# Designed miniproteins, single chains, continued (5): the designs that were tried, part 51

Each design is a single chain, and the fold is of that chain. pLDDT is the mean over its residues in the fold that is shown.

## One batch from the design tools (miniprotein)

Design m17860
Fold by ESMFold2-Fast:
Structure m17860 (fold): chain A 87 residues (1-87)
Amino acid sequence: MRSIQIQFSKTGEEDLRGIETLARVLRERGERADVELTVSEESAEKISAEELAEGGRLLEEAGHSVSFKGYSELSKKKAEEVEKMLK
């Protein structure tokens, strides 16, 4: 299984479109990916947990595994919040 890492940017909308395209391409190829979405401290401040969860949901609905990670205190808390929303 491929491991794919994505970091969310300041806009959110372009990142969601990119995630949707990725999910579609992987599904068309019959591939399933383990996708790790990284939340930076800047992304945790500028992007809502709901928007991040929408990205994860698009991947899960396409049949992929999704996990969220953060490496600062703020981004780690945001990643944990998002993962709870997806369950």
Scores: mean pLDDT 71

Design m17861
Fold by ESMFold2-Fast:
Structure m17861 (fold): chain A 85 residues (1-85)
Amino acid sequence: KAAEYREEARRLAEEARRLAEEALEALAAGDEARARELFRRAVELAYQAGLKLAEALEAEGNKEAAAKLREKNEKVYAEAMAALD
């Protein structure tokens, strides 16, 4: 189960990175609306990746690391979403 969470986290993080790169390309092309949409999707996927990684850590018995990661994940998500509004 922990290994499945780690694989899901890795896949979600890779997709978030690809969307962020596409957002930068859209921004360079002058398409601010598309860039903002892609950045929002990237932030959502990065947040989900963090949640899955925290679940993996908890399943591995590292509850302290999982709790710290969840707290950091919430703060980063809130700041990123606020910046996109």
Scores: mean pLDDT 87

Design m17862
Fold by ESMFold2-Fast:
Structure m17862 (fold): chain A 70 residues (1-70)
Amino acid sequence: MIGEAVNELLGGEGDPEEITEKLKEEAREVLKYSKDPELRELSERIIKGDPQAALELLKRQHAEAQAVLA
């Protein structure tokens, strides 16, 4: 399950089901508003329940945050 993989990466203190629902909600918003084809592909995979897509999205967001702070 997506939420289990993400929760384990983040320290295991969250609810995996709530994390899954939140990530799918964010993915649906990306598909509505983003024109970035990579983000759209990852978001479609998250909606389909791919935990690797969720981990890749988090890595991308972390890289973007690091670029802004650098």
Scores: mean pLDDT 72

Design m17863
Fold by ESMFold2-Fast:
Structure m17863 (fold): chain A 61 residues (1-61)
Amino acid sequence: MSFEEELELLAKYYESQGKLELAKKIREIKEKAVREKLSRSEAMRLFNLALEEYEKEQAAK
């Protein structure tokens, strides 16, 4: 599976869990990775950062 397909599946998974903002952020990372020709490692680092930011936001509420 390509990292683009992997990120899209992750976005759909979180969307199904009601985490719409996280799913949107994952799709933005996918688009950025395609446009900026990021490696899989770079795209996954951005995903992990977005996940950490989302978890911190949930903990703050």
Scores: mean pLDDT 79

Design m17864
Fold by ESMFold2-Fast:
Structure m17864 (fold): chain A 58 residues (1-58)
Amino acid sequence: MLKELEEFIDKQPEDIKELGKYALKRLKEMSPTMSKDQQEKQLNALKEAIEALVKASE
């Protein structure tokens, strides 16, 4: 869910947070042109990418 992803990003270290916020902003700007399935896939892909970055930074 979008809110959960935003909250997750906000809790990350500053460098990851900035990258995540930028990617999320771009996704939100493009979301009106995407189907629900595409939006869900993009949100899941972004979440996985951020989780991988967080794990790599630990």
Scores: mean pLDDT 77

Design m17865
Fold by ESMFold2-Fast:
Structure m17865 (fold): chain A 68 residues (1-68)
Amino acid sequence: MEYVVEDDGGASFGFKKGQRVSLEQILDALGTGFSVELLEKDEEREVLKFTYTDANGNTTTITVSREL
C-alpha cells in the first residue's frame, strides 16, 4: 500500500515531499524508537504522522497520506 510524502521532514531518511512510498519503506528507514499518529481517517483519505527521536532528544517527523 502506497502513501504520498506530504512534507520534507523525512529528507534525512531519503523521503522527499511528493514521493510515493510504501509503509514498509518508512518502517525500514525509521527502524525502532518511532511513534505513529493518525491525523485523519475517513472514507476517502488517511493521514499518518511518524515521529522519530534521536539519542539527543531531537525529533524528526514525516507526514504521509493516501486516498482510500
Scores: mean pLDDT 76

Design m17866
Fold by ESMFold2-Fast:
Formats: structure tokens, C-alpha cells, sequence
Structure m17866 (fold): chain A 58 residues (1-58)
């Protein structure tokens, strides 16, 4: 996906934006986890934990 490609390239701003778009289209455990990983890579551990908990609730 675009989010995974951006994440692999180290472009975490694009990875977050693409992961948010994916989550809006499909609010799945996978997409919540993807957004959590993107926030963690960007250094935003508070939001990463929040989205990881949302993924776990699904």
C-alpha cells in the first residue's frame, strides 16, 4: 500500500496521511495498527499507543 511504501522509505508524514486515508476507507484492525506503526516511527508514541489500543478493541 502507499502507507507501507512511504513507511519503508522513511517518509513518515506521507505514511501517516496514507494510513489515515486507508483507515477512513476501511476501519479495520490492520489499518488501526498501520496508523499506530506510522505514528511510532514518527516519534508520536502517545498517538501510536491510542491507535494500537483501538486496533486491539476490534
Amino acid sequence: SEAEEAYAAGDYETAIAAAEAALKKEPSRQNYALLADAYRAAGDYARAWEYLQKASAL
Scores: mean pLDDT 80

Design m17867
Fold by ESMFold2-Fast:
Structure m17867 (fold): chain A 81 residues (1-81)
Amino acid sequence: MAFERPTPEEHADDVAAVDGMRAELDKLFAELESKGIDVSEDRALFDRLVAIVRDPEATYLERGAAIVGLAVLKVTLEKEV
């Protein structure tokens, strides 16, 4: 399981979910930047995690870890606003 890759259908669903999350996180980043908060490292982390989810060669473990990381990042940013 940890080394197994998602099906193409599972991958497409994950990519669609991440694309939706990108729009919401971009709004959170813009709000924090408008308050003078440097989010450069958080933007870089978000881009790395999105790249893992979008990679069709990523395993279930890598993808799952990236999705959890995105959820933690979103909750952390929401607490900063």
Scores: mean pLDDT 77

Design m17868
Fold by ESMFold2-Fast:
Structure m17868 (fold): chain A 67 residues (1-67)
Amino acid sequence: MDRALALAERLLSLSDEELEELASRLTGEAAVVVRAVRDGHITDAEALARGLLSQPDTLEAIEKALS
């Protein structure tokens, strides 16, 4: 949980511009999730973290793009 929660909190702290730049470097579900955060469809860090834990490939793709 802690790894996914830290990533979720980081995503929710990014500006709309930073989120769009990140999403433009991602594909598939990872891009969809990042754009959902940008558009305000995802606002709860715990819910986002649980979603990322259920999709480990998406979690890894976003984490690598932020590194």
Scores: mean pLDDT 82

Design m17869
Fold by ESMFold2-Fast:
Structure m17869 (fold): chain A 72 residues (1-72)
Amino acid sequence: MKEYEEKGDLKGLAEALIEKGEEYRKEGKYDEAVEAYLKAAEIYEKIGDKEGALEAEINAALVRMEKAISKL
């Protein structure tokens, strides 16, 4: 039961970081968005959610590309 409860708390934190990353991305705060997504990915990996981790990493990579294109 303890591992399930801890996993639930960490999942909530990861989801909150995804929401922050999405907000920063929409505001054009690309560096902050990338940081939030990468922190979420670390948490998803820690709790064994490989799909969540991969999705967060993909979003971080996309934001990095958006930043690069926005400066062209």
Scores: mean pLDDT 81

Design m17870
Fold by ESMFold2-Fast:
Parts: C-alpha cells; sequence; structure tokens
Structure m17870 (fold): chain A 60 residues (1-60)
C-alpha cells in the first residue's frame, strides 16, 4: 500500500545518502539501494530501481 512505498522511499534515500557520502558513485548507490529495497520490502527489482534512482537524483 502507499505506506509501504513511502517507507521504501525513506530507506532508498537513507541508503543512497550513506553510499554517496562514503564516496560511492551514483550507479553504485542505485544498485545497492535497489538490492536493499528488494531484500527488505519484497519489491519487484524494476520498482525498487526506480525508487533508488529517484533517491539518488534528489541527492544530486
Amino acid sequence: GPELLEKARELAREVAKKLLDSGKTPQEAIDEATKELVDKFGLPESVARILAAEAVEELR
């Protein structure tokens, strides 16, 4: 539901920020955030990747 997607976006932003702050590239941040969203929320990889890419874009 909408609450699950909001929690997924929050995690995506948290993971992306941590990875970017540690010197990872935007692509590495997207790949790792995608994996975390699939593992934690059971999202399809395509949906998780969109959320991860949006989080990285917001942090640029």
Scores: mean pLDDT 84

Design m17871
Fold by ESMFold2-Fast:
Structure m17871 (fold): chain A 75 residues (1-75)
Amino acid sequence: MKKKAEELKKRAVGAYTNALQAEADGDLDMAAHNREVADKYIEEASKLLGYDEKKKEELRKKVEEEAKKHFEKLK
């Protein structure tokens, strides 16, 4: 269970990183799509981990911070 949740977290970080890249490129439709994909991964990981709404928002913020760090390194 936890290993699957960790994989979902990694996929969420990747999707948010793709969203940041698309947003920087001016592709707002692709950015919105990738943010939606990331949100679905966060939702599924949170359900697997038994997170409440507060912990899910903490996970979302952590994923966004990780994605920003990945995006900075790709530049």
Scores: mean pLDDT 82

Design m17872
Fold by ESMFold2-Fast:
Structure m17872 (fold): chain A 99 residues (1-99)
Amino acid sequence: MVSDAEALAAAFGVPVIKVDAPAGTTTYEFEVNGKKYTVKITVTADSATIEVYDENGKLVNTVTLTGLAPGKATPFALPILDEDGNPVAVLEGTVTPAP
C-alpha cells in the first residue's frame, strides 16, 4: 500500500522511516547515509510537535499539529533534509494523545 510519504520518498529515491508516538515525549534515533538523526515528538492533550535534529543538534525540520482528539491517532509526514537542503529520508507516523 503506497502512502503519500512512500510516494514522496520514491520520487526522491530515499527511504521511509516510520515512528508512532503516544502521549508525552518520545525520542527516536536513526542513521541515514552514515549520519545520525534524532526525532523528538512531544504529544499533549490537544497538540503534537515533531522536531528532527541532525548529528550536530541542528533543527532540520519541525511540524506542529493542533486540534488533536483524545485517544485518536493522527498521521503526519515530514521530509528529513541534509545540510544542502536535499531530502535524505521521509519520516512518517502517527501521534496519539491520551484518551
Scores: mean pLDDT 78

Design m17873
Fold by ESMFold2-Fast:
Structure m17873 (fold): chain A 84 residues (1-84)
Amino acid sequence: SELVARAIGYILRAIGALLDGDIPAAVEALLRAIETTRELIEAGLDVSSFIRVLEKLVEQLRPHASEEDLRELEERIEELRAAA
């Protein structure tokens, strides 16, 4: 599925940005991964593994990202859990 490949692509971009210390790029890639994961839910796919990876990446961002960015990421992931 192109949608699955896109979700994986954004997750890999978030990991790469985090490794490079590019926190704004990591946050942006995670937000895109979350939105693509929402599209996977709408398509009827099991996203449990994607949500676990997204939660782990938010924890890796916690010491580096702003409180505002962390709140947005956490709220959007809770919306995914509620929709899944």
Scores: mean pLDDT 88

Design m17874
Fold by ESMFold2-Fast:
Structure m17874 (fold): chain A 76 residues (1-76)
Amino acid sequence: MMSDPAKREALELEVEAALLLMEASILRRYFPDDPEAQREAEELERRAEELTRRARELLLEAGVSEEEARRLVGEP
């Protein structure tokens, strides 16, 4: 019941986090010597971590165990 909508929201947040991490990875890989690109990558990574944390919170609120939530949406 409650866990299905929460799991969908958590997965949507994790998809957004994955896209931010992909952009950050591109900046780190192709512009390693650019301090501005590295700072942008760090900011994107922090935003992705916050989205992953929120997704985990939603799963925990829905009754998913902390270990299972980490398995589903990964660790920040």
Scores: mean pLDDT 77

Design m17875
Fold by ESMFold2-Fast:
Structure m17875 (fold): chain A 65 residues (1-65)
Amino acid sequence: LASLVAKVEELARAAVENGGLSEEEAAALVAEARASTDVARLIGLTLRALGAAIEASLRTGKPAG
């Protein structure tokens, strides 16, 4: 469980650094993960954070303008 929370934190940070999530959105995901005792919810939050990080990475590959 603590391991899953740590993964959400790591992925949310990566998503913020790549512009996929705002710091507020990342903080909300981390707070929800820390408050949750449901493994299925934690897996869902991990996948959401991972998806945001991947999407941000793909967007940074596009030329600006």
Scores: mean pLDDT 73

Design m17876
Fold by ESMFold2-Fast:
Structure m17876 (fold): chain A 53 residues (1-53)
Amino acid sequence: ADLPTVELSEEELARVRELAGTRSWDAAVDAIAAAFGVSREEAERMLVSAAVA
């Protein structure tokens, strides 16, 4: 995508959605940050990207 959101592969987007689906927002962000080795700020962007996709 050409959006200011982070670019993730389809598999990574599915993974982010999977991590988010069971958890509260804060827990999902933390899980994504740990899984991808990014800051909470970046993990939040990834979560938003997965929600939009």
Scores: mean pLDDT 73

Design m17877
Fold by ESMFold2-Fast:
Structure m17877 (fold): chain A 79 residues (1-79)
Amino acid sequence: MSEEELKRLVESAKEVIEEARRAAEEAVAAGVATEEDVRYAEKLEKQLREAAEKGDAFTIGAIAVAAAVLLSVSRRLLE
């Protein structure tokens, strides 16, 4: 993977994590989720920073998938 591809992957993962954190916060405010989901998004942010420092594209991809799942679940709870 090129350095530019890795940078784009990190940026995409950061965007999904931020969206997931916001959706989790909204779900908590609505009373349909717990702050544990917000803390999970924060944990993914920390893991993304560590994986980015190591250039671990596979782990960054896995983190992005985990964030997308959290986003999907949080949005579904808000319905």
Scores: mean pLDDT 84

Design m17878
Fold by ESMFold2-Fast:
Order: sequence, then C-alpha cells, then structure tokens
Structure m17878 (fold): chain A 108 residues (1-108)
Amino acid sequence: MYATHSASARVGPYDLRAAATTDLDTKETVIAVLIRPALPREDAEAIARRILEEVEGVTKATVLETASGTVILVHAKVEDEEEAKRLLEEVLRVVSDTLAELLAREAA
C-alpha cells in the first residue's frame, strides 16, 4: 500500500515542488524535489549532500537533471505515514534554507 504527500515552496527565483511516495508495507519512502529553473550541478550536489548529512532517516540523496529542471531524489526509511510527511517537510526545509544561502552568496 502506498501513501503520497506533497508540498511546495518558493525561494527567490526558484519554484520547489516536492512529493513523497511511501510504501507502507516496506517502510520505504522516496521524496522527489523538483527545482525550477534548473540548478547548477555543483549547487544541486551540495543540497543533496546536506540532506544526507542533516536529515535523520535519509539513506540516499541523488541529483537528476531533467528538461523541467533539477530533481533531487531522497530515499529514506520511515515507521509510518506521519513520519513520512514530517520527513518531506524537513527535506523541503533543508532545500529551501540551502537555496537561500546560495542566493545570499551570489548577492555578495
């Protein structure tokens, strides 16, 4: 059985669309964060690394370049649907905070 949650945010020129799909039988969740417009690869990889380091339960974070923008795929283990939703919100927060920091550096 699968549960799906979604969230969105905006950071400067960046539109963020996030979705979590959780397999409640295996306790595995996959979170996809679509960032538009596309990020430089170095910035996307820095965000993926920060997610892996700072978000508890995350087992893998990878960057995909698509025609629609940059996708960060996050794999995690969760106990229930509420934890999956909390994890989605925490991942989106880390992405948003990191983008805000990157934009502040460009302004300097």
Scores: mean pLDDT 85

Design m17879
Fold by ESMFold2-Fast:
Structure m17879 (fold): chain A 72 residues (1-72)
Amino acid sequence: EEEARKLLEEARKLIEEAVKAYENGDFDTAQKLLDEASELLERASEIAKDNFDLVVETTLLMIQVAVTKLAL
């Protein structure tokens, strides 16, 4: 599950960068970063299906991405 954890860490960084871009009015960059985070989270969910903690983390990050995209 090293792969899933690395994907989640990368997704978290992309979400943080997307939020900063959004706060700075760079909505195009925010959207691209959120799309990249979504792809990483989808891959992480496929790898981590049987690990409850990783499933919870992946789901929460997916919700953060969805909410942030909705606000764009």
Scores: mean pLDDT 79

Design m17880
Fold by ESMFold2-Fast:
Structure m17880 (fold): chain A 130 residues (1-130)
Amino acid sequence: LKGLTYYSFGEYYFKEKKYEEAIEYYKKAIATGNPYVIATAPDNIAKAYMKAGKYEEAIKIYQERLAGNPDNAKAWTNLGEAYLKMGEYEKAIEYYEKALAIDPDNEVARRNLAQAYEKLGEYEKARATR
């Protein structure tokens, strides 16, 4: 199917670190109307935006995911990471805390929460989070 072919090109370009081309092919894949692609490609587009340094575009996709499923700990973690990379440490902390409220064993969220506290000079809170 044409949708899966475009999706495979998106995956190929992502592996080659050609993130703009990956995003283009994932968008073409979604346009074919394939339900699997519609369900999965937005997360791959958001990841490609993160790798390309386009954090605001990634944030929009994660916020859309969370509007549909607020219990998605991974989406909260990814949203926190986008704000962390933008230097918005207080927002990053808020979103990592939401991720950890859903999944307390999320090592990525815990580690990045500690990093965000360190960036704010909150060393005791950073140590307590580990």
Scores: mean pLDDT 86

Design m17881
Fold by ESMFold2-Fast:
Structure m17881 (fold): chain A 104 residues (1-104)
Amino acid sequence: DALRAAVRAEIDKGEKEAKEKIKNPEALEVLDKMFEEMRKAVESETDPDKLLALFDKIATRAKIELAYLLEKGKISEEEYNIALRIIDDLQARIGAIVAAAKAA
């Protein structure tokens, strides 16, 4: 349906932005895993509120893994901040899509 297509399009957009802006392979692996888990959630969860809760858990885990890479000196502060913005922007866009669908 239109909601799932829109959410998938935003995940694809986030993945493209990550590949363009992040060159660190360890940070990119964390984000790639996040995008894969988000796609699985879209296919398996039919309730929009539960889908958002799953996305929040997936995003939170990715942020924790990125913070660990930063603490270990495996990524720069700049790379970390770019990755966080990509995650936050994706969550905001998906949240807006779900809110619009619930209002209809």
Scores: mean pLDDT 87

Design m17882
Fold by ESMFold2-Fast:
Structure m17882 (fold): chain A 64 residues (1-64)
Amino acid sequence: MGSEESEFQVDVPDSLTTDPDSSRAMVERLEKLLEEKLEEARKNNDTETVARLEEALEGLRQGR
């Protein structure tokens, strides 16, 4: 097959996420990701990255 078809799919989240279940799943995923990155940064003694990740994680946890 030599036909090329342009497939551009841009999936953007809805402007307002009113689904608590979906929102919670996203927060849990982000938290885990940030914690993994934080652990790696701590191992590497990357104080700047650690500070950034800690702030992001704290903001995510506290919410606002």
Scores: mean pLDDT 68

Design m17883
Fold by ESMFold2-Fast:
Structure m17883 (fold): chain A 70 residues (1-70)
Amino acid sequence: RERVRELAARYQELLDKMVELIKKINEYEKSTDPEAQAEAKKLREEYQKIGEELSRVHRELDAARAAAVA
């Protein structure tokens, strides 16, 4: 049960980070400034990496839930 709670909390933290990154990306992408566009690109790369981590945590959470029910 504790492992499921820990993984669920981490999953939520990653989701919250992705929401904040998308807000920042949208703000930078509205700018015609080349520096802002470069920053948006870096944030997009960070968003992709967090998405990969989220997928891994999701699989771990599913496995932990299955183990807790078995």
Scores: mean pLDDT 81

Design m17884
Fold by ESMFold2-Fast:
Structure m17884 (fold): chain A 79 residues (1-79)
Amino acid sequence: GAAEAAARAVEALRAGDLEAAVEALVEALRLLLTEEIPEEELEETQRAVGEAVALLAERLTPEQQAELEKRLREAVAAA
């Protein structure tokens, strides 16, 4: 799910694999927007995805970071 994809993004980033980290983060955001996440897991999933976004902030362009953060906020608002 989205939380697992976010965890993969963090692991890839820590391993120095920026390309894999970006792919995993994009997957996490897509799953967050399309997956039916139980209400009790939603806050933890949002936190995991948010943490992955923050960790990638210095390695993404400001425009890419803003777009990903906007998509995350829209997913939260829709829940």
Scores: mean pLDDT 72

Design m17885
Fold by ESMFold2-Fast:
Structure m17885 (fold): chain A 79 residues (1-79)
Amino acid sequence: MGAIEAGRRAYEEAEGGAKGAAEAALGGGEQRPDISREGGEAMAEAALEGGKAAEEAKGGEAAQAAAAEAAARAGEAAA
């Protein structure tokens, strides 16, 4: 699987809290009535970039930083 799985992996490496957030976002997307289709797509794109960065870093502090960056970017895009 592509972008979504990479993003989820990054959150898993960071800790369970981030994993829960990523899994909720991936669970259906349609359950977020206040997020437009464009907001959802931007969130997925940010997660993909964060996931790739985390994969190269292979966990640890770098994975946490990548997950945090992806979450921050997704928040901005969704707003």
Scores: mean pLDDT 56

Design m17886
Fold by ESMFold2-Fast:
Structure m17886 (fold): chain A 72 residues (1-72)
Amino acid sequence: MEEERQKLEKELEELGKRMVEAFNARDIDALQAIRDEARQLAEKAESLGMPELVEKARRLIETADRAIAALQ
């Protein structure tokens, strides 16, 4: 459980970094892929009973959606 939490936290942090890079590159396809990965991580966090990580993943999804809208 602890190792799964740490791995998920690291994946969410890396996803956030990739989102900034994709936005700076104006790469809508990459932002859409990041949004999809964030949804998968949110589902995993929910299945593991980690509401704080579900919230973090949800915020990443919302940020990606806004970034995509801003670039269209």
Scores: mean pLDDT 84

Design m17887
Fold by ESMFold2-Fast:
Structure m17887 (fold): chain A 90 residues (1-90)
Amino acid sequence: DEELIEKARELIEQAREALKQGNVAEALDLLEQAIQIIEQLKNPDVPLLEELLELAMEALRQAETREEILRAIGLILRVIGMLFDAELKK
């Protein structure tokens, strides 16, 4: 899963840059792709999930349309679910 983790990290960095530019729609697309990859991992890295949560929450803060708000909330809930599962495996 080394290639999948590297791809997810690249998407996370691209999403961070999109949010710095105020491009919420692009950031949401990039975060969704990263989350889809991480959901396929057997043991997702908790720091990586925390970073995804932070960026999804930032996207929600910058969201101006109903569609963007709902997309950001959906991504936040997916990441929280993955964090909950990771904590239960401790």
Scores: mean pLDDT 84

Design m17888
Fold by ESMFold2-Fast:
Structure m17888 (fold): chain A 62 residues (1-62)
Amino acid sequence: MKGDKYKAIKDFEGTGPATLSFKKGDILEVLAELPGGDLLVKNPKTGETGLVGKEYVEKIGS
């Protein structure tokens, strides 16, 4: 959901223009949840935004 924080549980390297790259342990802020289960997220460390699959992240408390 928008405003939720998620922690990356594995590394991911984005290969598309709308895809975000991140490392295990990175905290990602959810901007939107998309149909099909992908999340639009922001990495506050880099300022980048992009899509991530839910299988790559774990929800943390906010």
Scores: mean pLDDT 74

Design m17889
Fold by ESMFold2-Fast:
Structure m17889 (fold): chain A 60 residues (1-60)
Amino acid sequence: MPIDEKEVRATLLLMQGAIAERFGDYKEAAEYYRRAAEATEDEELRRALLERAEEAERKA
């Protein structure tokens, strides 16, 4: 079955952001979360990712 490449990309970017956040690389985490938000077509997920990016930027 075909997979949604945009959602796969968004998931990978989200995972990279979470990994960066875990290691204290908040600026890098914010960049990954913003890119994940751009990749997804899910409006609710996009909003959550942008809020997460803003939180990470505040900690950077």
Scores: mean pLDDT 80

Design m17890
Fold by ESMFold2-Fast:
Structure m17890 (fold): chain A 98 residues (1-98)
Amino acid sequence: SLEEFVKLENELIDKYPYDVLAVGKELIKKGYLEQLVKSLETMIEALPDNADAWYLLGEALAKLGELEKAAEAYRKALELDPDHEEARKNLAKVEAEL
């Protein structure tokens, strides 16, 4: 539920302050994919240069089967952080499925 998502997101932010990657990975693991996509899209509108937010958006979109959007999000993460090993690997996997 939205209430459960908000509660968990706030608990994770308190546990991992300023660690977008740790919070996002836990929310993906628990299956809050659509809610996380919306949260990350809002964050990216405010902070477009956050490579971790773009990477997490790619992860959530890939798990939702939105492969073309996931590839675009991973490319954005790599534009911001060319050394992002996981984004590079996951982009290659997604592009192999397209």
Scores: mean pLDDT 81

Design m17891
Fold by ESMFold2-Fast:
Structure m17891 (fold): chain A 64 residues (1-64)
Amino acid sequence: MSLKEMLIELFIKEIEKMSDEELERAIKSLIEKGVSKEEILEAIRKSGLSKETIERVEEILKKL
């Protein structure tokens, strides 16, 4: 498994516990480490996370 895949998997496991501020910081950290916005969106949509959580991530990515 690549470093990017591991980082995305860890992010998905923690995402439901995050505030909007923590979520924005986590997304920015992933992008800094070379994960694209498209890779984040694809991973969350495939993750089985709630629609509400997916919409929160999409809104934050839209601002970046």
Scores: mean pLDDT 80

Design m17892
Fold by ESMFold2-Fast:
Structure m17892 (fold): chain A 72 residues (1-72)
Amino acid sequence: MLAEAARALAEAFRSLAAAGDVEVVIEGPAELPRRVFRLRRSSSDAEIAAVGEEAARAMLEEGATVTFRPAA
């Protein structure tokens, strides 16, 4: 589950970053600060994979909300 979600998110982030800048925002749980990542076409595969894993873990294991979209 976690590894599959992390891979799917990383693939989505890479695809979006290829088209333009992507902002990934992780909100909650309440005791953790808001986490914001900006991914670019120049971002490494390792960076994108790490953000994907953090987003998947936050969503599936920490109860956080993850939002991402192409930047304007």
Scores: mean pLDDT 78

Design m17893
Fold by ESMFold2-Fast:
Order: C-alpha cells, then sequence, then structure tokens
Structure m17893 (fold): chain A 65 residues (1-65)
C-alpha cells in the first residue's frame, strides 16, 4: 500500500470528474441556448480529449498500486 500513489490516483479521479461535469454542463448550455452548438461541440471535444488523457494516466497508476 503506497499512500502517495493512492493520493495521486485520487487527484486524477477528481480531474476525471471535473471533465465529465464540464461536458455535461456544456451540453446543458447548448440546450439552453447559452452557447452555439458549434462552440459546444468544440468545448466537448477538448474536454473529452483531456478526459481520455487523464483516464489513461489513472489506469497506468492503478496497475502499479
Amino acid sequence: YDPELIDRIAELALEQISYVVGILATERAVKRGEISPEEGEKRIAELQKKLDEVTAEANRLIAQA
């Protein structure tokens, strides 16, 4: 059991949650007409890319825990 490794995994999990929430908030903003569908699609694509990167890193560290 490595507390520092577990803490790092927890930090990455919080980042994953923040990106998921960001995607959902962006979809809601598009549905409410607060941003254009084009702007929403761009933001979701950027957030999805970051989510994928953080998920890959978290999975790598979990394999070492």
Scores: mean pLDDT 83

Design m17894
Fold by ESMFold2-Fast:
Structure m17894 (fold): chain A 58 residues (1-58)
Amino acid sequence: DEREEVLKILPAGFPKSDEFIEKALEALRKAGIDVSKFEELPVEEQRKALEIIEELAK
């Protein structure tokens, strides 16, 4: 489940609600980031994913 992959990359202080996870997953998909292969992504794409998640957690 892609939601589990999003949970793995969320920092401890971030929201872990289903709503936030779904929102993060949607935003990452819109940015062209495949969370199912997150560990295999270039470091630049991993950083971009974390920046997107941080923006959503404002």
Scores: mean pLDDT 75

Design m17895
Fold by ESMFold2-Fast:
Structure m17895 (fold): chain A 58 residues (1-58)
Amino acid sequence: MTPEEDVKRAEEEARRMGLSDEVIQRAAELAKTRPAGEAVREAMAYESGGITTVRTPV
């Protein structure tokens, strides 16, 4: 398993979910250490600062 492929997958997954550029960037960095799916999940949690908000930040 090549980390470059995991990075690409994480970026595509995050973008497919409509996440912000910051989250996409974070997912790519996490994918260097983790599988793409886990990297995306971790990046989402980081963006919310511990609260997962899928609708709006209100």
Scores: mean pLDDT 71

Design m17896
Fold by ESMFold2-Fast:
Structure m17896 (fold): chain A 57 residues (1-57)
Amino acid sequence: SSSRREYQREVNREIGEKLREIGDGLQEGIDKARELRKQGASEEEVRKAIVEGAGGK
């Protein structure tokens, strides 16, 4: 139980950190996408902004 529990805690911590990092980037991408949509940008440009924010990782 110890080795599995330690592994699980480590994995959960790493996942949490990665999700936060992705979340921050995604939020920036979403904000940019919303601004682009207001400016009449294409759906392709809006989608690209979101993907860039998410970092593709």
Scores: mean pLDDT 74

